# Designed miniproteins, single chains, continued (5): the designs that were tried, part 29

Each design is a single chain, and the fold is of that chain. pLDDT is the mean over its residues in the fold that is shown.

## One batch from the design tools (miniprotein)

Design m17046
Fold by ESMFold2-Fast:
Structure m17046 (fold): chain A 93 residues (1-93)
Amino acid sequence: ASVELTVTVYDENDNVLWQGTATTAAEIEALRAATIAAIENGAHKVELRLRASARDLDVTIVLELGEVYTPEDMKAAVEAIFDAAIELAREAA
């Protein structure tokens, strides 16, 4: 069984600012900190791809700054997704 979380951060013109991938609970926690910091520094769009082979899960979640998402809403959504990813990584270990 494997867990993989990939985060891609974009500017307002859809240019990739950075991308990170994590497969362990410790790596996912480090990626969480980087993702929250990116949102606090004005990232326009964050794409999170969570794959968990034991659950047959492959989901992509896109969070974009705009009418629906404030930076605080984006951070809250990121926290929830990372909490789920860490739990899946701990189950896979």
Scores: mean pLDDT 82

Design m17047
Fold by ESMFold2-Fast:
Structure m17047 (fold): chain A 65 residues (1-65)
Amino acid sequence: KAEEYYKKGEEYLKKGNFEKAIEYYEKAIELDPNYVKAWANLSGAYQLLGNIEKAAEYLNKAREL
């Protein structure tokens, strides 16, 4: 479920595949929109891609939850 997609996101993040990490974190939040860890890691993955605007947006979302 959401936790399984979150773990797949972490796996791809560790491999340096930030696009795949984002894909799996997005799947986790689709199943559980209150999954704070998934929002925080989605922010981190966008930061690593250099997309500072989206990183800030998703970090704020994690803080609201």
Scores: mean pLDDT 84

Design m17048
Fold by ESMFold2-Fast:
Structure m17048 (fold): chain A 61 residues (1-61)
Amino acid sequence: MTPEERIRQLFQEAVAAAKAGDRDTAYRLAEEASDIAAPLHGVDRESVLAVLRRYLDEVAA
């Protein structure tokens, strides 16, 4: 499994959790995805996490 494939899997699981109303699980999965994505792309982890959390909040609404 490539890091990119793992990020996609974690994000898909996070979206599913958010739609199910499980915000804690969605945010935990977003944190795991950010931990992989940030060093891979040379970006700030908190910036990646903020974008993912915002998206998850929007899909949960």
Scores: mean pLDDT 80

Design m17049
Fold by ESMFold2-Fast:
Parts: sequence; C-alpha cells; structure tokens
Structure m17049 (fold): chain A 57 residues (1-57)
Amino acid sequence: SLLALAYNNLGVAYLRLGRLEDAVKAYQEALRLDPSHAEARAAFKKLTGTDTAVVKK
C-alpha cells in the first residue's frame, strides 16, 4: 500500500529529527494500513517494545 509506505517514510523522517513520539504515531498509521509492513513493524517494536499498532500505551 502506497499510503502505508508514505507513513513509514514519515516515521523515518521523524526519527532523523529526534521526534520519537511523532515517529511512533507515523509507524502506527503505517501498521494500521499494512500490519505486515516489515520496516514499520521493526521500527515500532524497537521504539515501543511491542509488535502491534493497536497497543495504546
């Protein structure tokens, strides 16, 4: 999905800016659109300690 890829790229951009909370939100949106997106899942897991975008915490 092109939109999931766009959110993943947005997450990468926020990480490079040091904006960790914004990066997590962007990766959550990528995973909401494509739960199998490997790059977004890996980044989200590293930032939050979980592999699911539905975890509110």
Scores: mean pLDDT 76

Design m17050
Fold by ESMFold2-Fast:
Structure m17050 (fold): chain A 96 residues (1-96)
Amino acid sequence: GLRDIAEYIYARVNGEPVSLEKEINAEGHLTGLQLVPVAALLEELRRKNPELTVEELEKILQIVLEELKKRGVSALDLSDEELRKLIEEAKKKLEE
């Protein structure tokens, strides 16, 4: 689920060890949901915003997925700049 992806991103950015099971589950969900480009951008966001929690990363992923579904597109259909804007808008919604 989205929680596995959020925990995986958090661990990777912090240099924390990730179990093989958690890595396989996270990568499977990323591939199945077509969120691979989103994961890379969320790692960048977490590095720039070290205060972001696993719960907040999961909420950002949920908001991004809901917006992609509303637009009828996958993350693979969007440029990195368009995905960055969606992620920043999702982060802003957590602060409002």
Scores: mean pLDDT 78

Design m17051
Fold by ESMFold2-Fast:
Structure m17051 (fold): chain A 67 residues (1-67)
Amino acid sequence: SVADQQKLLDRIKESVNEVLAAGDPVQLLVALKELEELLKTIKDPELKEQVEKMIREVREALKKLGV
């Protein structure tokens, strides 16, 4: 269900925030790959927007680190 997917995304968002706070390029690259794979499986437009936002945040963090 969309509600179950939202609960999963809430937990993923917490994990992504921890990886962003750590600022490790290897962890950020792994998170980016996992989010891009997740985006391929999500069909709900609102959930897609949330995943795309997380991808943008991870990409910006990598850019600031010179990756």
Scores: mean pLDDT 85

Design m17052
Fold by ESMFold2-Fast:
Structure m17052 (fold): chain A 61 residues (1-61)
Amino acid sequence: GPIEERARSTVEALASPDEVIRRAAVAELRKHLSEEEVERVVRLAEAGDFEEAIRLIAEGL
């Protein structure tokens, strides 16, 4: 659904080799998630745990 598509796009941006794209994704997450949730999502994306990262973002949207 739209929430999952948005969460998936955000995780793809967090996994981008482009620092500008990653920073924009983090800024977008900060509008909807707490700082602790943002830090956890970033760690999961960096670890390659994309499905768990998507789940956490979707829960916060």
Scores: mean pLDDT 83

Design m17053
Fold by ESMFold2-Fast:
Structure m17053 (fold): chain A 80 residues (1-80)
Amino acid sequence: PFTAVPAEKEEEIVEKVREETDRTLAYLRTLPPEEARRLALAAAERLEEWARQAEAAGRERLAEALREAAERLRELAEEL
């Protein structure tokens, strides 16, 4: 799917990834700590996989945003 992302829309998708990450982190903090930690770690793994795919497709900014999102989710899991 990431190979189909036009370069012009990559910036829009990067912004959406950051917005979605902030919203997801806020939502997870409202859940019980055990559930939030489990979900955060699972999401981080998926985002890291997507980041590798984006990087392979030449979408470097998108890959960076996805890696940042994964890192923030792992940080949340440690915070809980």
Scores: mean pLDDT 82

Design m17054
Fold by ESMFold2-Fast:
Structure m17054 (fold): chain A 69 residues (1-69)
Amino acid sequence: MAEAEELLRKGEEALKKGDYDTAIKYFEQAIALDPNNVRAWNLLARAYMLKGDEEKANEAILKAAQAQG
């Protein structure tokens, strides 16, 4: 829990800097620790949208919806 939250924090800092690739890496690491973390999937989707990768963004949105149940 705490480790995944720290990774999400680092990912959000990378998003603020416009470093979408670094943000994606941190969010993927957080998801690896907790695949049911809806926030991690939503942040991953946002990072992909900002990068312009609509297909991967849509995949992450679908995963977030599945994790929400």
Scores: mean pLDDT 83

Design m17055
Fold by ESMFold2-Fast:
Structure m17055 (fold): chain A 61 residues (1-61)
Amino acid sequence: SALLEEALRLIAEAYRLAREAKDPEAFKVLLEGLLKIGEAKSVEEMVKIARETLEELKKIA
């Protein structure tokens, strides 16, 4: 699924930003995002949560 591939790509980018930030708050945002993705009811919701998590991490980095 193109949407599943997009979700995984966004998660990978979020992880990269959190790792490079070297800020505990960045890892907290990443973990909260991953927990929400685990409870998502659809792939569309996973993509939405992954995008929101990435945007939050961009504000820290």
Scores: mean pLDDT 83

Design m17056
Fold by ESMFold2-Fast:
Structure m17056 (fold): chain A 83 residues (1-83)
Amino acid sequence: AEKLTEKALEALLAGDYEKGLEYAKKALEIDPKNTEALRLAAGASEGLGDYESAKKYLQRLLELNPDDELAKRALRRVQEKLA
């Protein structure tokens, strides 16, 4: 899982959102409660303009970590794009 989240982060930093999402999804198949993979999947989805998927990943992240202020801020940003 850690190696896949590292690859997802590297892909996102390079602007390769499709590859970043692929690695993050693979990490979530191994551990669906991997908060780092949920965060990376949300970021990749947002980079692709898929705000609906980004919202779903952020909502799942907040179900696991309700006090995650960065995730709350990201969810607000994504919801503004959907309005």
Scores: mean pLDDT 86

Design m17057
Fold by ESMFold2-Fast:
Structure m17057 (fold): chain A 93 residues (1-93)
Amino acid sequence: SKEEATEEAIRLLREAAELLGKADPSLKDEILKAVEEGSKQIRENLGDTSAALNALADLAGKLLEFAKRAPEVKQEAIALVGEAVNLLSQALS
């Protein structure tokens, strides 16, 4: 369902955030705050496909920028973010 796909996408984004925070502990709180705020924006905008996809793209972009600074976990973080984007984009189409 749309709700199940949304929660699974948020779970994947949070997994990426935790992975990135472990790689750079000085940014852990900032990264986790970004995923919490981004997840809220996605959930609040589910009634508007364009707004929900924009919220998803904004959060994904932020996590991918943090991934550029974390070479040891970059590929895993990119894979988790990509899976979340694909899952929710398909559910909202």
Scores: mean pLDDT 87

Design m17058
Fold by ESMFold2-Fast:
Structure m17058 (fold): chain A 59 residues (1-59)
Amino acid sequence: MDKILEIFEKVLGVKPVKEDDNFFDLGGNRKLAKKIVEEIEKELGVKIPLSELYKNPTP
């Protein structure tokens, strides 16, 4: 969980990010959503579809 929060904080440039914070409410857009998916794959080895971040836009 902490590593996912750190990825959101790094990509969005906002700190702190909480588990229930909405990605789009924090200033997220399509470009930043792609960066989050890429960082999660790189750091955690888990690939999530971009559509999942839009459906569930919380860490």
Scores: mean pLDDT 74

Design m17059
Fold by ESMFold2-Fast:
Structure m17059 (fold): chain A 68 residues (1-68)
Amino acid sequence: MEENEEALLLSYAVRAWHSTPEEREKINEEMKKLFGRDIPSEEEFQELVRRLLTEAVDAAIARNKARV
């Protein structure tokens, strides 16, 4: 059920990483409102993105196999 929340968090994290400093502040405010948390540090952000990406790929494979 929280899957949609993880996808949104990943999207915001990716955008924040490639944003300008001014845009990053706006994204941080949005994340505070939606998730109640700040944008993590650059290293934590990279680790989070990699973890979520790996988990998403695994979930996608499992779902595709279940349908086939």
Scores: mean pLDDT 68

Design m17060
Fold by ESMFold2-Fast:
Structure m17060 (fold): chain A 71 residues (1-71)
Amino acid sequence: MTIEDIKRDAVEGLRYHGVPQEKIEEFEERVEEAIKKGLSDEELRRVITEEVAKALGRESVPIDAPEAAPA
């Protein structure tokens, strides 16, 4: 199974679970960035797994959100 296969399966899984298109696009961009950085297959698999879990709401969400500057 290649990184491309894993990414495609992840995208299909996210769509199946009703994740919004915007979140799926963000997921794809994150994976593409990791690929551009030249991460190893092992690191890319971890990134994909983490991003899928985040999109599905399964990971612990950091509650520490430093107050962003006002819009």
Scores: mean pLDDT 71

Design m17061
Fold by ESMFold2-Fast:
Structure m17061 (fold): chain A 95 residues (1-95)
Amino acid sequence: MSKEELELEVEIAMHVISAAVYELAAKRAEKKGDLEKALEYYEEAIEHLKKAREIARKGIELFPDSEHFRADLEAIEKRLEELEKKKKEIKEKLE
């Protein structure tokens, strides 16, 4: 793995970790019945995953023979679908 490839992987990992922390905070808020706060935290998690997705796509363009960025992209996109669905569920509970 090149230094440039590693730097992109570090940025992806940092955003994925941030998303996981916000998702945990959202779940804790939801468990306490604070749906407005849960929604805010899910939105923050989604924004971090969107940043990770952009970096993963850039990695694929710069390093097309690397399977790591494609695996990252697939995992990030699946996680985005799950969080967007959860965000919709929370919004419906607030209506």
Scores: mean pLDDT 89

Design m17062
Fold by ESMFold2-Fast:
Structure m17062 (fold): chain A 65 residues (1-65)
Amino acid sequence: MSKEEEEAVEALVEAGASREEAEEALRLAQKKDFEGAAKIAAPHLEKASDEKATEASAALGAAGK
């Protein structure tokens, strides 16, 4: 994995996602399915602090380029 991909997975796990969920969200973002990625991430990001949610969203967006 690239650094962006690894950071995205770790940020989602820190937000409360399982590693499998984080990897699936990353895969969807890489396929340009940002809606599908957001659907997996959203329940965890809503529960996470604003700082962790922002970091996870930014990392996932960067990895999806």
Scores: mean pLDDT 74

Design m17063
Fold by ESMFold2-Fast:
Structure m17063 (fold): chain A 50 residues (1-50)
Amino acid sequence: KSKEIKETLDKYHEIAKESADLAKSGDDQSKSQAQIRTMSAFNELMKVMS
């Protein structure tokens, strides 16, 4: 489980960084896409931590 948590956390960090860059684009569509990606990554992390 610790290994899975680390791998999922690393993946979450990568997605969050990419989503932050996308959110900086300034248009509503990019911000919405960034939010959806971040939420999906967070849900994956929560599944591994549950």
Scores: mean pLDDT 76

Design m17064
Fold by ESMFold2-Fast:
Structure m17064 (fold): chain A 57 residues (1-57)
Amino acid sequence: DEKRKEAIKKNLEEYKKKHGIEDEVLEKLLEVLLNPSKEFPEEVAEKLKPIREKELE
């Protein structure tokens, strides 16, 4: 579980640096990923959409 949390955090930190994701958005993502029962914020999903599309280029 600790390794999972570390891996997720590392991945999100890299995305933050690469795509300029705000600290607030990163925090919300970590919270949702570490607590699957928590509702995923639509605003956060929208901010990630361009990043996913960019990676598919």
Scores: mean pLDDT 66

Design m17065
Fold by ESMFold2-Fast:
Structure m17065 (fold): chain A 57 residues (1-57)
Amino acid sequence: MSKLQKILQGIARILRAIGEELDLEREDLSEEEKEEKLKEIEERIKKAKEEIKKASE
């Protein structure tokens, strides 16, 4: 088992969970709030990419 596989699986699960949460609030959330949440998700993805790099090294 490689560390990279564990990290990728974790990231995939987090993204899936976040996606489901956003879908639940799709109607109740304002457009501005939706955009802010999207930015936070993107920032987390960037951090995850850095972790992948570390595991690869």
Scores: mean pLDDT 67

Design m17066
Fold by ESMFold2-Fast:
Structure m17066 (fold): chain A 55 residues (1-55)
Amino acid sequence: SKQEEIDKIIEETNKKIDELVARGKAENIPVEQLRKEIEKVYKEGLDKLIEIVDA
């Protein structure tokens, strides 16, 4: 179902954000750079959601 695909994308997006935050802390990545990487992951997730909903 489309709902299961949506839930999977949300779960995968959240996992990527958690991994970026953990990596940012471990590698001492600047907060501004980390913010941009997080914004990119959210946009990629949104684009995937739009493709599923519009299909």
Scores: mean pLDDT 83

Design m17067
Fold by ESMFold2-Fast:
Structure m17067 (fold): chain A 111 residues (1-111)
Amino acid sequence: DVKKEVLIEAVKRVLKELGIEMPDSEIEKLVTDYLERKLPQIPLKQELKTAEDWVYATLEAFHDLYDLKLSKEETIERLKKRFTFPNMEEKARLIVETVAEVLEEHKEELP
């Protein structure tokens, strides 16, 4: 499943850029749960505290960019509305730019 593999790569790259550690098995589980629509509904203004919260933010960015075809700037603004962190502009931009890079690298493979 190319979409699943690309999403796992995007999550791994974002976590690496943020300096957050998470086992590959947990990343694969969270991505699988997302694709099967089994993730919990996250409230608006969810505080980014755990590694899982950062994965949720990355999955939301992927959805906005890939499924909804939103611009990077629109995706950044949507992440800032959904999640809370002291440097949210910087973190949202890092997440969105990283996901967009992974999507561009795989654009020939993704439908």
Scores: mean pLDDT 82

Design m17068
Fold by ESMFold2-Fast:
Structure m17068 (fold): chain A 67 residues (1-67)
Amino acid sequence: MKLSDTEIRGEMLEVGLASLRAAAEAAGDAELAARAQEALDELREALEAGTLDVAEAEARYRALLAA
């Protein structure tokens, strides 16, 4: 299978967001967990549609880490 740079980076972001959501949920941070889930859902939808802006998705992930 041929994986594009966008697909590889997108898959890495999916793992990162899923981990962040799980950590937030375990910590009882419902707001961060919800925001991470929204970002994860948007990432998955964009990957499936072939419309992913990976730089924008990475920026969203970094913003969630800073929050």
Scores: mean pLDDT 80

Design m17069
Fold by ESMFold2-Fast:
Structure m17069 (fold): chain A 90 residues (1-90)
Amino acid sequence: SMEEKFEELEKRAKEILGEMEDLIHNSNKIATPEGQEKFEKLVEEAKRLAKEARELYKKTGDERFLKLAEEIEERVKKLEEERERIGRGE
């Protein structure tokens, strides 16, 4: 169902964004090449998830998918900005 699909996407988004936040808050992890590579892969996955949510909004008109996509995009942007500040010693 569309409800189950929404719940699946929301759960996956929370998991991905939570992993990104954990990497950012653990400076010993994000400062490593492995941590940076993992962060970039999570960014790609989150952007793919947001795109899927936008496509589902286009097909269904269900505004919850649009709001989920916008939330993912905004949170990813903030986490990428924070990662860049950490990389600059800011």
Scores: mean pLDDT 86

Design m17070
Fold by ESMFold2-Fast:
Structure m17070 (fold): chain A 67 residues (1-67)
Amino acid sequence: EVPEERVEEAAKKLGISKETAKEIMKLAYELAKQGKSEEEIAKEIYEKFGIKLTVEQVKYIIELASG
């Protein structure tokens, strides 16, 4: 469970809706748990949501989702 405050922060930081941010955070966290790299996670997010994230943005999202 990701706290709503962290979902709001991610949405604000990325310029996307809270619902999209929540789904991206969930996906990034699950892929990170599977041992995928930040580059692989960024690629999966782009393929599923059409959003291009930098490796730094992916790290930030994983940190928010896992904390």
Scores: mean pLDDT 83

Design m17071
Fold by ESMFold2-Fast:
Structure m17071 (fold): chain A 65 residues (1-65)
Amino acid sequence: MEFTELERRVARAAYELIEKYGIDNTTLEDVAKAAGVTLEEVKKIFPSKEELVRAAARYRLLELQ
């Protein structure tokens, strides 16, 4: 299934931050700020850091060749 617009924005932000700073140095708050959404919106879509990491990996596979 395709990402929603909001899910794609969050997944892209997570991917970009992980590529630049690594998983350990990337927080849900950093992703929310980079995506231009609230932390609560991020948590509703991806409640854990593990789910965010999976979303970033999925973004890479589907959107980046």
Scores: mean pLDDT 78

Design m17072
Fold by ESMFold2-Fast:
Structure m17072 (fold): chain A 87 residues (1-87)
Amino acid sequence: DKELEEFEEKLRKMEPLEMLKLTIKKMKNSDLEKRKKLYEITLKILDERIKELEEKKADKKEIIEIEIQKAMLTMALYVQELAEKRK
């Protein structure tokens, strides 16, 4: 899917907060299957950034900030799933 490839390339150039904002917006406007794919792509990129920071022995604060972004993204996914089940 070219759209998902373009989304991944765009995310790789963004800061974690901007990635979170864009992903949540796209997830809200997507069907369930596409929403899960957007989530998985973003989570993969955030995990890659954590590994890079760990290898570089970066400040634990930077790693924690990305872990918080991952948690917020996961919460957004489940909130959207819950809202659809209640309608």
Scores: mean pLDDT 81

Design m17073
Fold by ESMFold2-Fast:
Structure m17073 (fold): chain A 97 residues (1-97)
Amino acid sequence: MLEGTDDGILLISIGVAKLLIEKGKYEEAVELLEKTLERYPDSEAVPYALIRLGEALAKLGKLEEAKKYYEQAKKKAEELGDEEAKAEAEKNLEKIA
């Protein structure tokens, strides 16, 4: 049930956040993702945004916050039936465990 600009905007924000993380701009990635998630909390892309947010927080040394977001991403992916997002969240939880 993906109809609207919210999914497109969140997917673009995820792509930009990945680029920001690759460039070491972790705080900018966190700000972008938090703002976009606040505006589009019901998007089917939410699990992927939560995973990127966790990655940026882990790079900033905020490991407990990163774990919480990966756990939220896994739960949301399970609720949506998104096995790819669930697997990615689980893999990130293993890396910071």
Scores: mean pLDDT 82

Design m17074
Fold by ESMFold2-Fast:
Structure m17074 (fold): chain A 71 residues (1-71)
Amino acid sequence: SLDDALAEVSRVTGLSVAEIRAFLLSGHPSLAAFFARFDRDGDGTLSPEELRQLVTGVATAKGVALTEEQK
């Protein structure tokens, strides 16, 4: 789910869920619209690979260094 995806990004990057939501909303009309761009299957959920791309994208945009184990 979107909430599970945001919780994982928060866990990996050390950013709060609220900060991640605010960041994603700053460039998008809604979180659902943003989420749909990463949901390649159109089933309303992210695969582990899609979630990993989201984590990496947020970390890069926020200047958070990820270890190889977190990528």
Scores: mean pLDDT 67

Design m17075
Fold by ESMFold2-Fast:
Structure m17075 (fold): chain A 70 residues (1-70)
Amino acid sequence: MKEEIADKLYEQTLETLKEFVKRVSKEKAQYFYDRLLENFREKMKYLGLDDETIEKRIADLKAEFEKLLS
């Protein structure tokens, strides 16, 4: 159950980033990305995931965001 919620949060965050990239400049998308990344990290901690798992998911999210900007 925790993993299912974590997967949903990841998908929602990625979709939000895709919408920002489509509607705003890359510079503004970067600003919103920082806010979404902080929120995602806090939610992962709330779910009780270990630090290693959280950092791996954060790294994956960063990689996906960089692909959206290229």
Scores: mean pLDDT 77

Design m17076
Fold by ESMFold2-Fast:
Structure m17076 (fold): chain A 56 residues (1-56)
Amino acid sequence: SAIKEAEEKLQEALDELSKNLREVVEKGVSKEEADKLNDENTKKILEAKKKLEELK
């Protein structure tokens, strides 16, 4: 269903963003840069979840 496909797309995006954030933290990026990236990634994940909720 469209809902299932949207959920899979959200999961893939979430996994990719989480992986990027984790690598940034592991590489010892500055706290300020890591914090900003975390906030931006969290916001995008929430937006994707909201779109999925609207499809229900």
Scores: mean pLDDT 72

Design m17077
Fold by ESMFold2-Fast:
Structure m17077 (fold): chain A 62 residues (1-62)
Amino acid sequence: DAKAVAAARALLEQVKAAVAAGNLEAARAYVDALRALAELYKDKPAAEEIRKYLDEAEALLK
């Protein structure tokens, strides 16, 4: 749903901000929250867009 997608986008922005600040511990925590959200919505209409944000966030930490 729209709220789940908005939450995923907010988490991606938090990952970007944490990485830019050099706070990799916080960035990993936000990625873990995104993974939990993606798992919760895996069979819902929002799943693809949430997974896209998760993939982008994970790429920032590779």
Scores: mean pLDDT 83

Design m17078
Fold by ESMFold2-Fast:
Formats: C-alpha cells, structure tokens, sequence
Structure m17078 (fold): chain A 93 residues (1-93)
C-alpha cells in the first residue's frame, strides 16, 4: 500500500531527530496502530509511539531481508527492495 511505503520512506529520510512514530504516521496518512505494528516488528520489541528513539533507523531497514520487510510492512517484495536500496544509500552518505 502507498501509505505504508511512504511511512518507511519518511523513517529513512528523517532529518528531524525529534520526530516520533506518531508524527511520521500522520505525515504518511497511515493509522498509528499500523505504524506501531510495523515499527515493533522491525525492532523486535514494544515501541513507544511518542519516543523518537522508537522510530526504525535506516540501518535497521537496510539490515532487514527484503522478504521480511515486505511481510512486516505489508508491501510488495519489489517495493521492499526499493526501500532497502534507499536505506543503503542514506547510510553511505
């Protein structure tokens, strides 16, 4: 879904260290419950939607296998591969 892709892109492109899962979910037009589910599955732990440290990092997304990322986020494998490539580029900057 486009909103799930947008949420992940916003987490990778995050320049404001104070932005939370709540803020990014609102910007992406994604329900907060869905954003929390994606973030908690990526981190492997419960997340606080109001803690900026609970936002998945570009490094975490880059390290997640494309198939797992697709399943966690509910996006296509091709979209997951695109998101991982963008995360890897962000880390090399």
Amino acid sequence: KKRRKRFLLLTIEKEDEDKTIRDLAEEAGLPLSTAVEIASKLLGMPVDPDDPRSVPSAALIAATPAKELAEIAGISLSTAKEIKELAKKKLKE
Scores: mean pLDDT 81

Design m17079
Fold by ESMFold2-Fast:
Structure m17079 (fold): chain A 90 residues (1-90)
Amino acid sequence: SVVLEASKKALEELDEEEIKKMIEILKRILEKGVDSETIADIVDEAIEKEKVDEKIFVALVPYLKKAIEESDGSEEDLKKKLKEIIEELK
């Protein structure tokens, strides 16, 4: 998909520490909850309190969106898709 291809290109512009930060945020979502309110809270805290660079979200958001679109709508399947993405990024 165009969204995943754009995300992969954005990943090429991240350094090792920025990729680690993106993986950390994805792991927080996996651990805390994959519902939209929990995801929004994690993203808001990363931006406002941790001042995470916008380019990390340019890479991250398309993967998150794709996981949601490809899930069967259950929390368990969405967690499975996110875990697969995290493993591919390591």
Scores: mean pLDDT 74

Design m17080
Fold by ESMFold2-Fast:
Structure m17080 (fold): chain A 69 residues (1-69)
Amino acid sequence: MEEEIDAEVAEALILIYLTLAKRDLQKGDVEGAKESIEKARELADAHPAVRDRVEPYIKQLEEELKKKE
């Protein structure tokens, strides 16, 4: 049906979103960081094969986001 991305591609995209989120948090762009973290979590939830590997990084950025408000 709809095109399914490869787990390797999904992992790369998750890491890209997490990198963007970290950059946005350092710039004070809390809203942009939140959006990128949510996109990373959505991709991780869709790809269980990579979820466990990226979960610690997603969780760390979610905690940093909470600290920024």
Scores: mean pLDDT 79

Design m17081
Fold by ESMFold2-Fast:
Order: sequence, then structure tokens, then C-alpha cells
Structure m17081 (fold): chain A 67 residues (1-67)
Amino acid sequence: MKLSDERIKGEAYLIAGAVALTIGDYKKASEYYRKASEYFKKAGTKEDLEQSKISEELSKENEKKAE
């Protein structure tokens, strides 16, 4: 049973967002951080919910830069 599969996916998207940010792809960074937030929210622990909020804020900040 994949008890932490959502957490692993959240972390993977968080890394992908950071990589997109380093190459200046703010649109992709925003998309990846949004995906990270969704997966951390699905994982559902207190720490995962905090990571979800952080990832959502990063998504919003990068979406603003993509305009």
C-alpha cells in the first residue's frame, strides 16, 4: 500500500518547480508548485498541509511573474 505516494509526488513537483524557476520559466514553476500543493494536501498530515500552503503561495508568486 502506497501510504506516502502523494507526499513523494508533492516533493517531486516542488523540485520541478524550483528547477523551472532557475531557468526563468515562471509559468512552469507556478504549474509545478500548484501540483506540489495538491499532492501535499492529499497526503494530509500536519506537515504536508503546511507544505501545501507554502507551495500554493510559491505558485501564486510565480504566476504573477509569468504575466
Scores: mean pLDDT 80

Design m17082
Fold by ESMFold2-Fast:
Structure m17082 (fold): chain A 94 residues (1-94)
Amino acid sequence: SKEEEIKKIFEEILKEITDPAWRKVAEHVGEAALNTLDLLRQQGVPEEKLDEFAEKIIEKLKKMLEAVKNGDYETFRKIVDELLKEMHKFVVDV
């Protein structure tokens, strides 16, 4: 499932992060992403739109993984902020 793909990418991100504070940020974002998809499903959003939303999350997660692999935590933080804003937009637009 898309949720399993999201979880897998977050597990890879966490493997790359040694700093405890950044690990907590990554864990928070992962929880927020999965909770947002669950909330939208509970609100009756069609699976096609949930898949589109999940694909947008996955794309941001892949960029976050690349940033942490390069030790670029400034880019990682910017992508986190972008993802949280995108998730908020999906919730308020339904």
Scores: mean pLDDT 84

Design m17083
Fold by ESMFold2-Fast:
Structure m17083 (fold): chain A 55 residues (1-55)
Amino acid sequence: MLSPEQIEALRTLAERVDQIGEVDLSTPEGQRIFELGLAGPLKPEVQRILDRLPL
């Protein structure tokens, strides 16, 4: 059901989650890194693809 472009956008998100997935979320510093890592600016084209996903 997902297009190749949508799959690529999800892989980009998964890579970002992987990079910050080992952060200790029980610490304030870890929570800030996690939030900034996930909320960091995506390329506009990637964000547009994610906006079209029915999540």
Scores: mean pLDDT 63

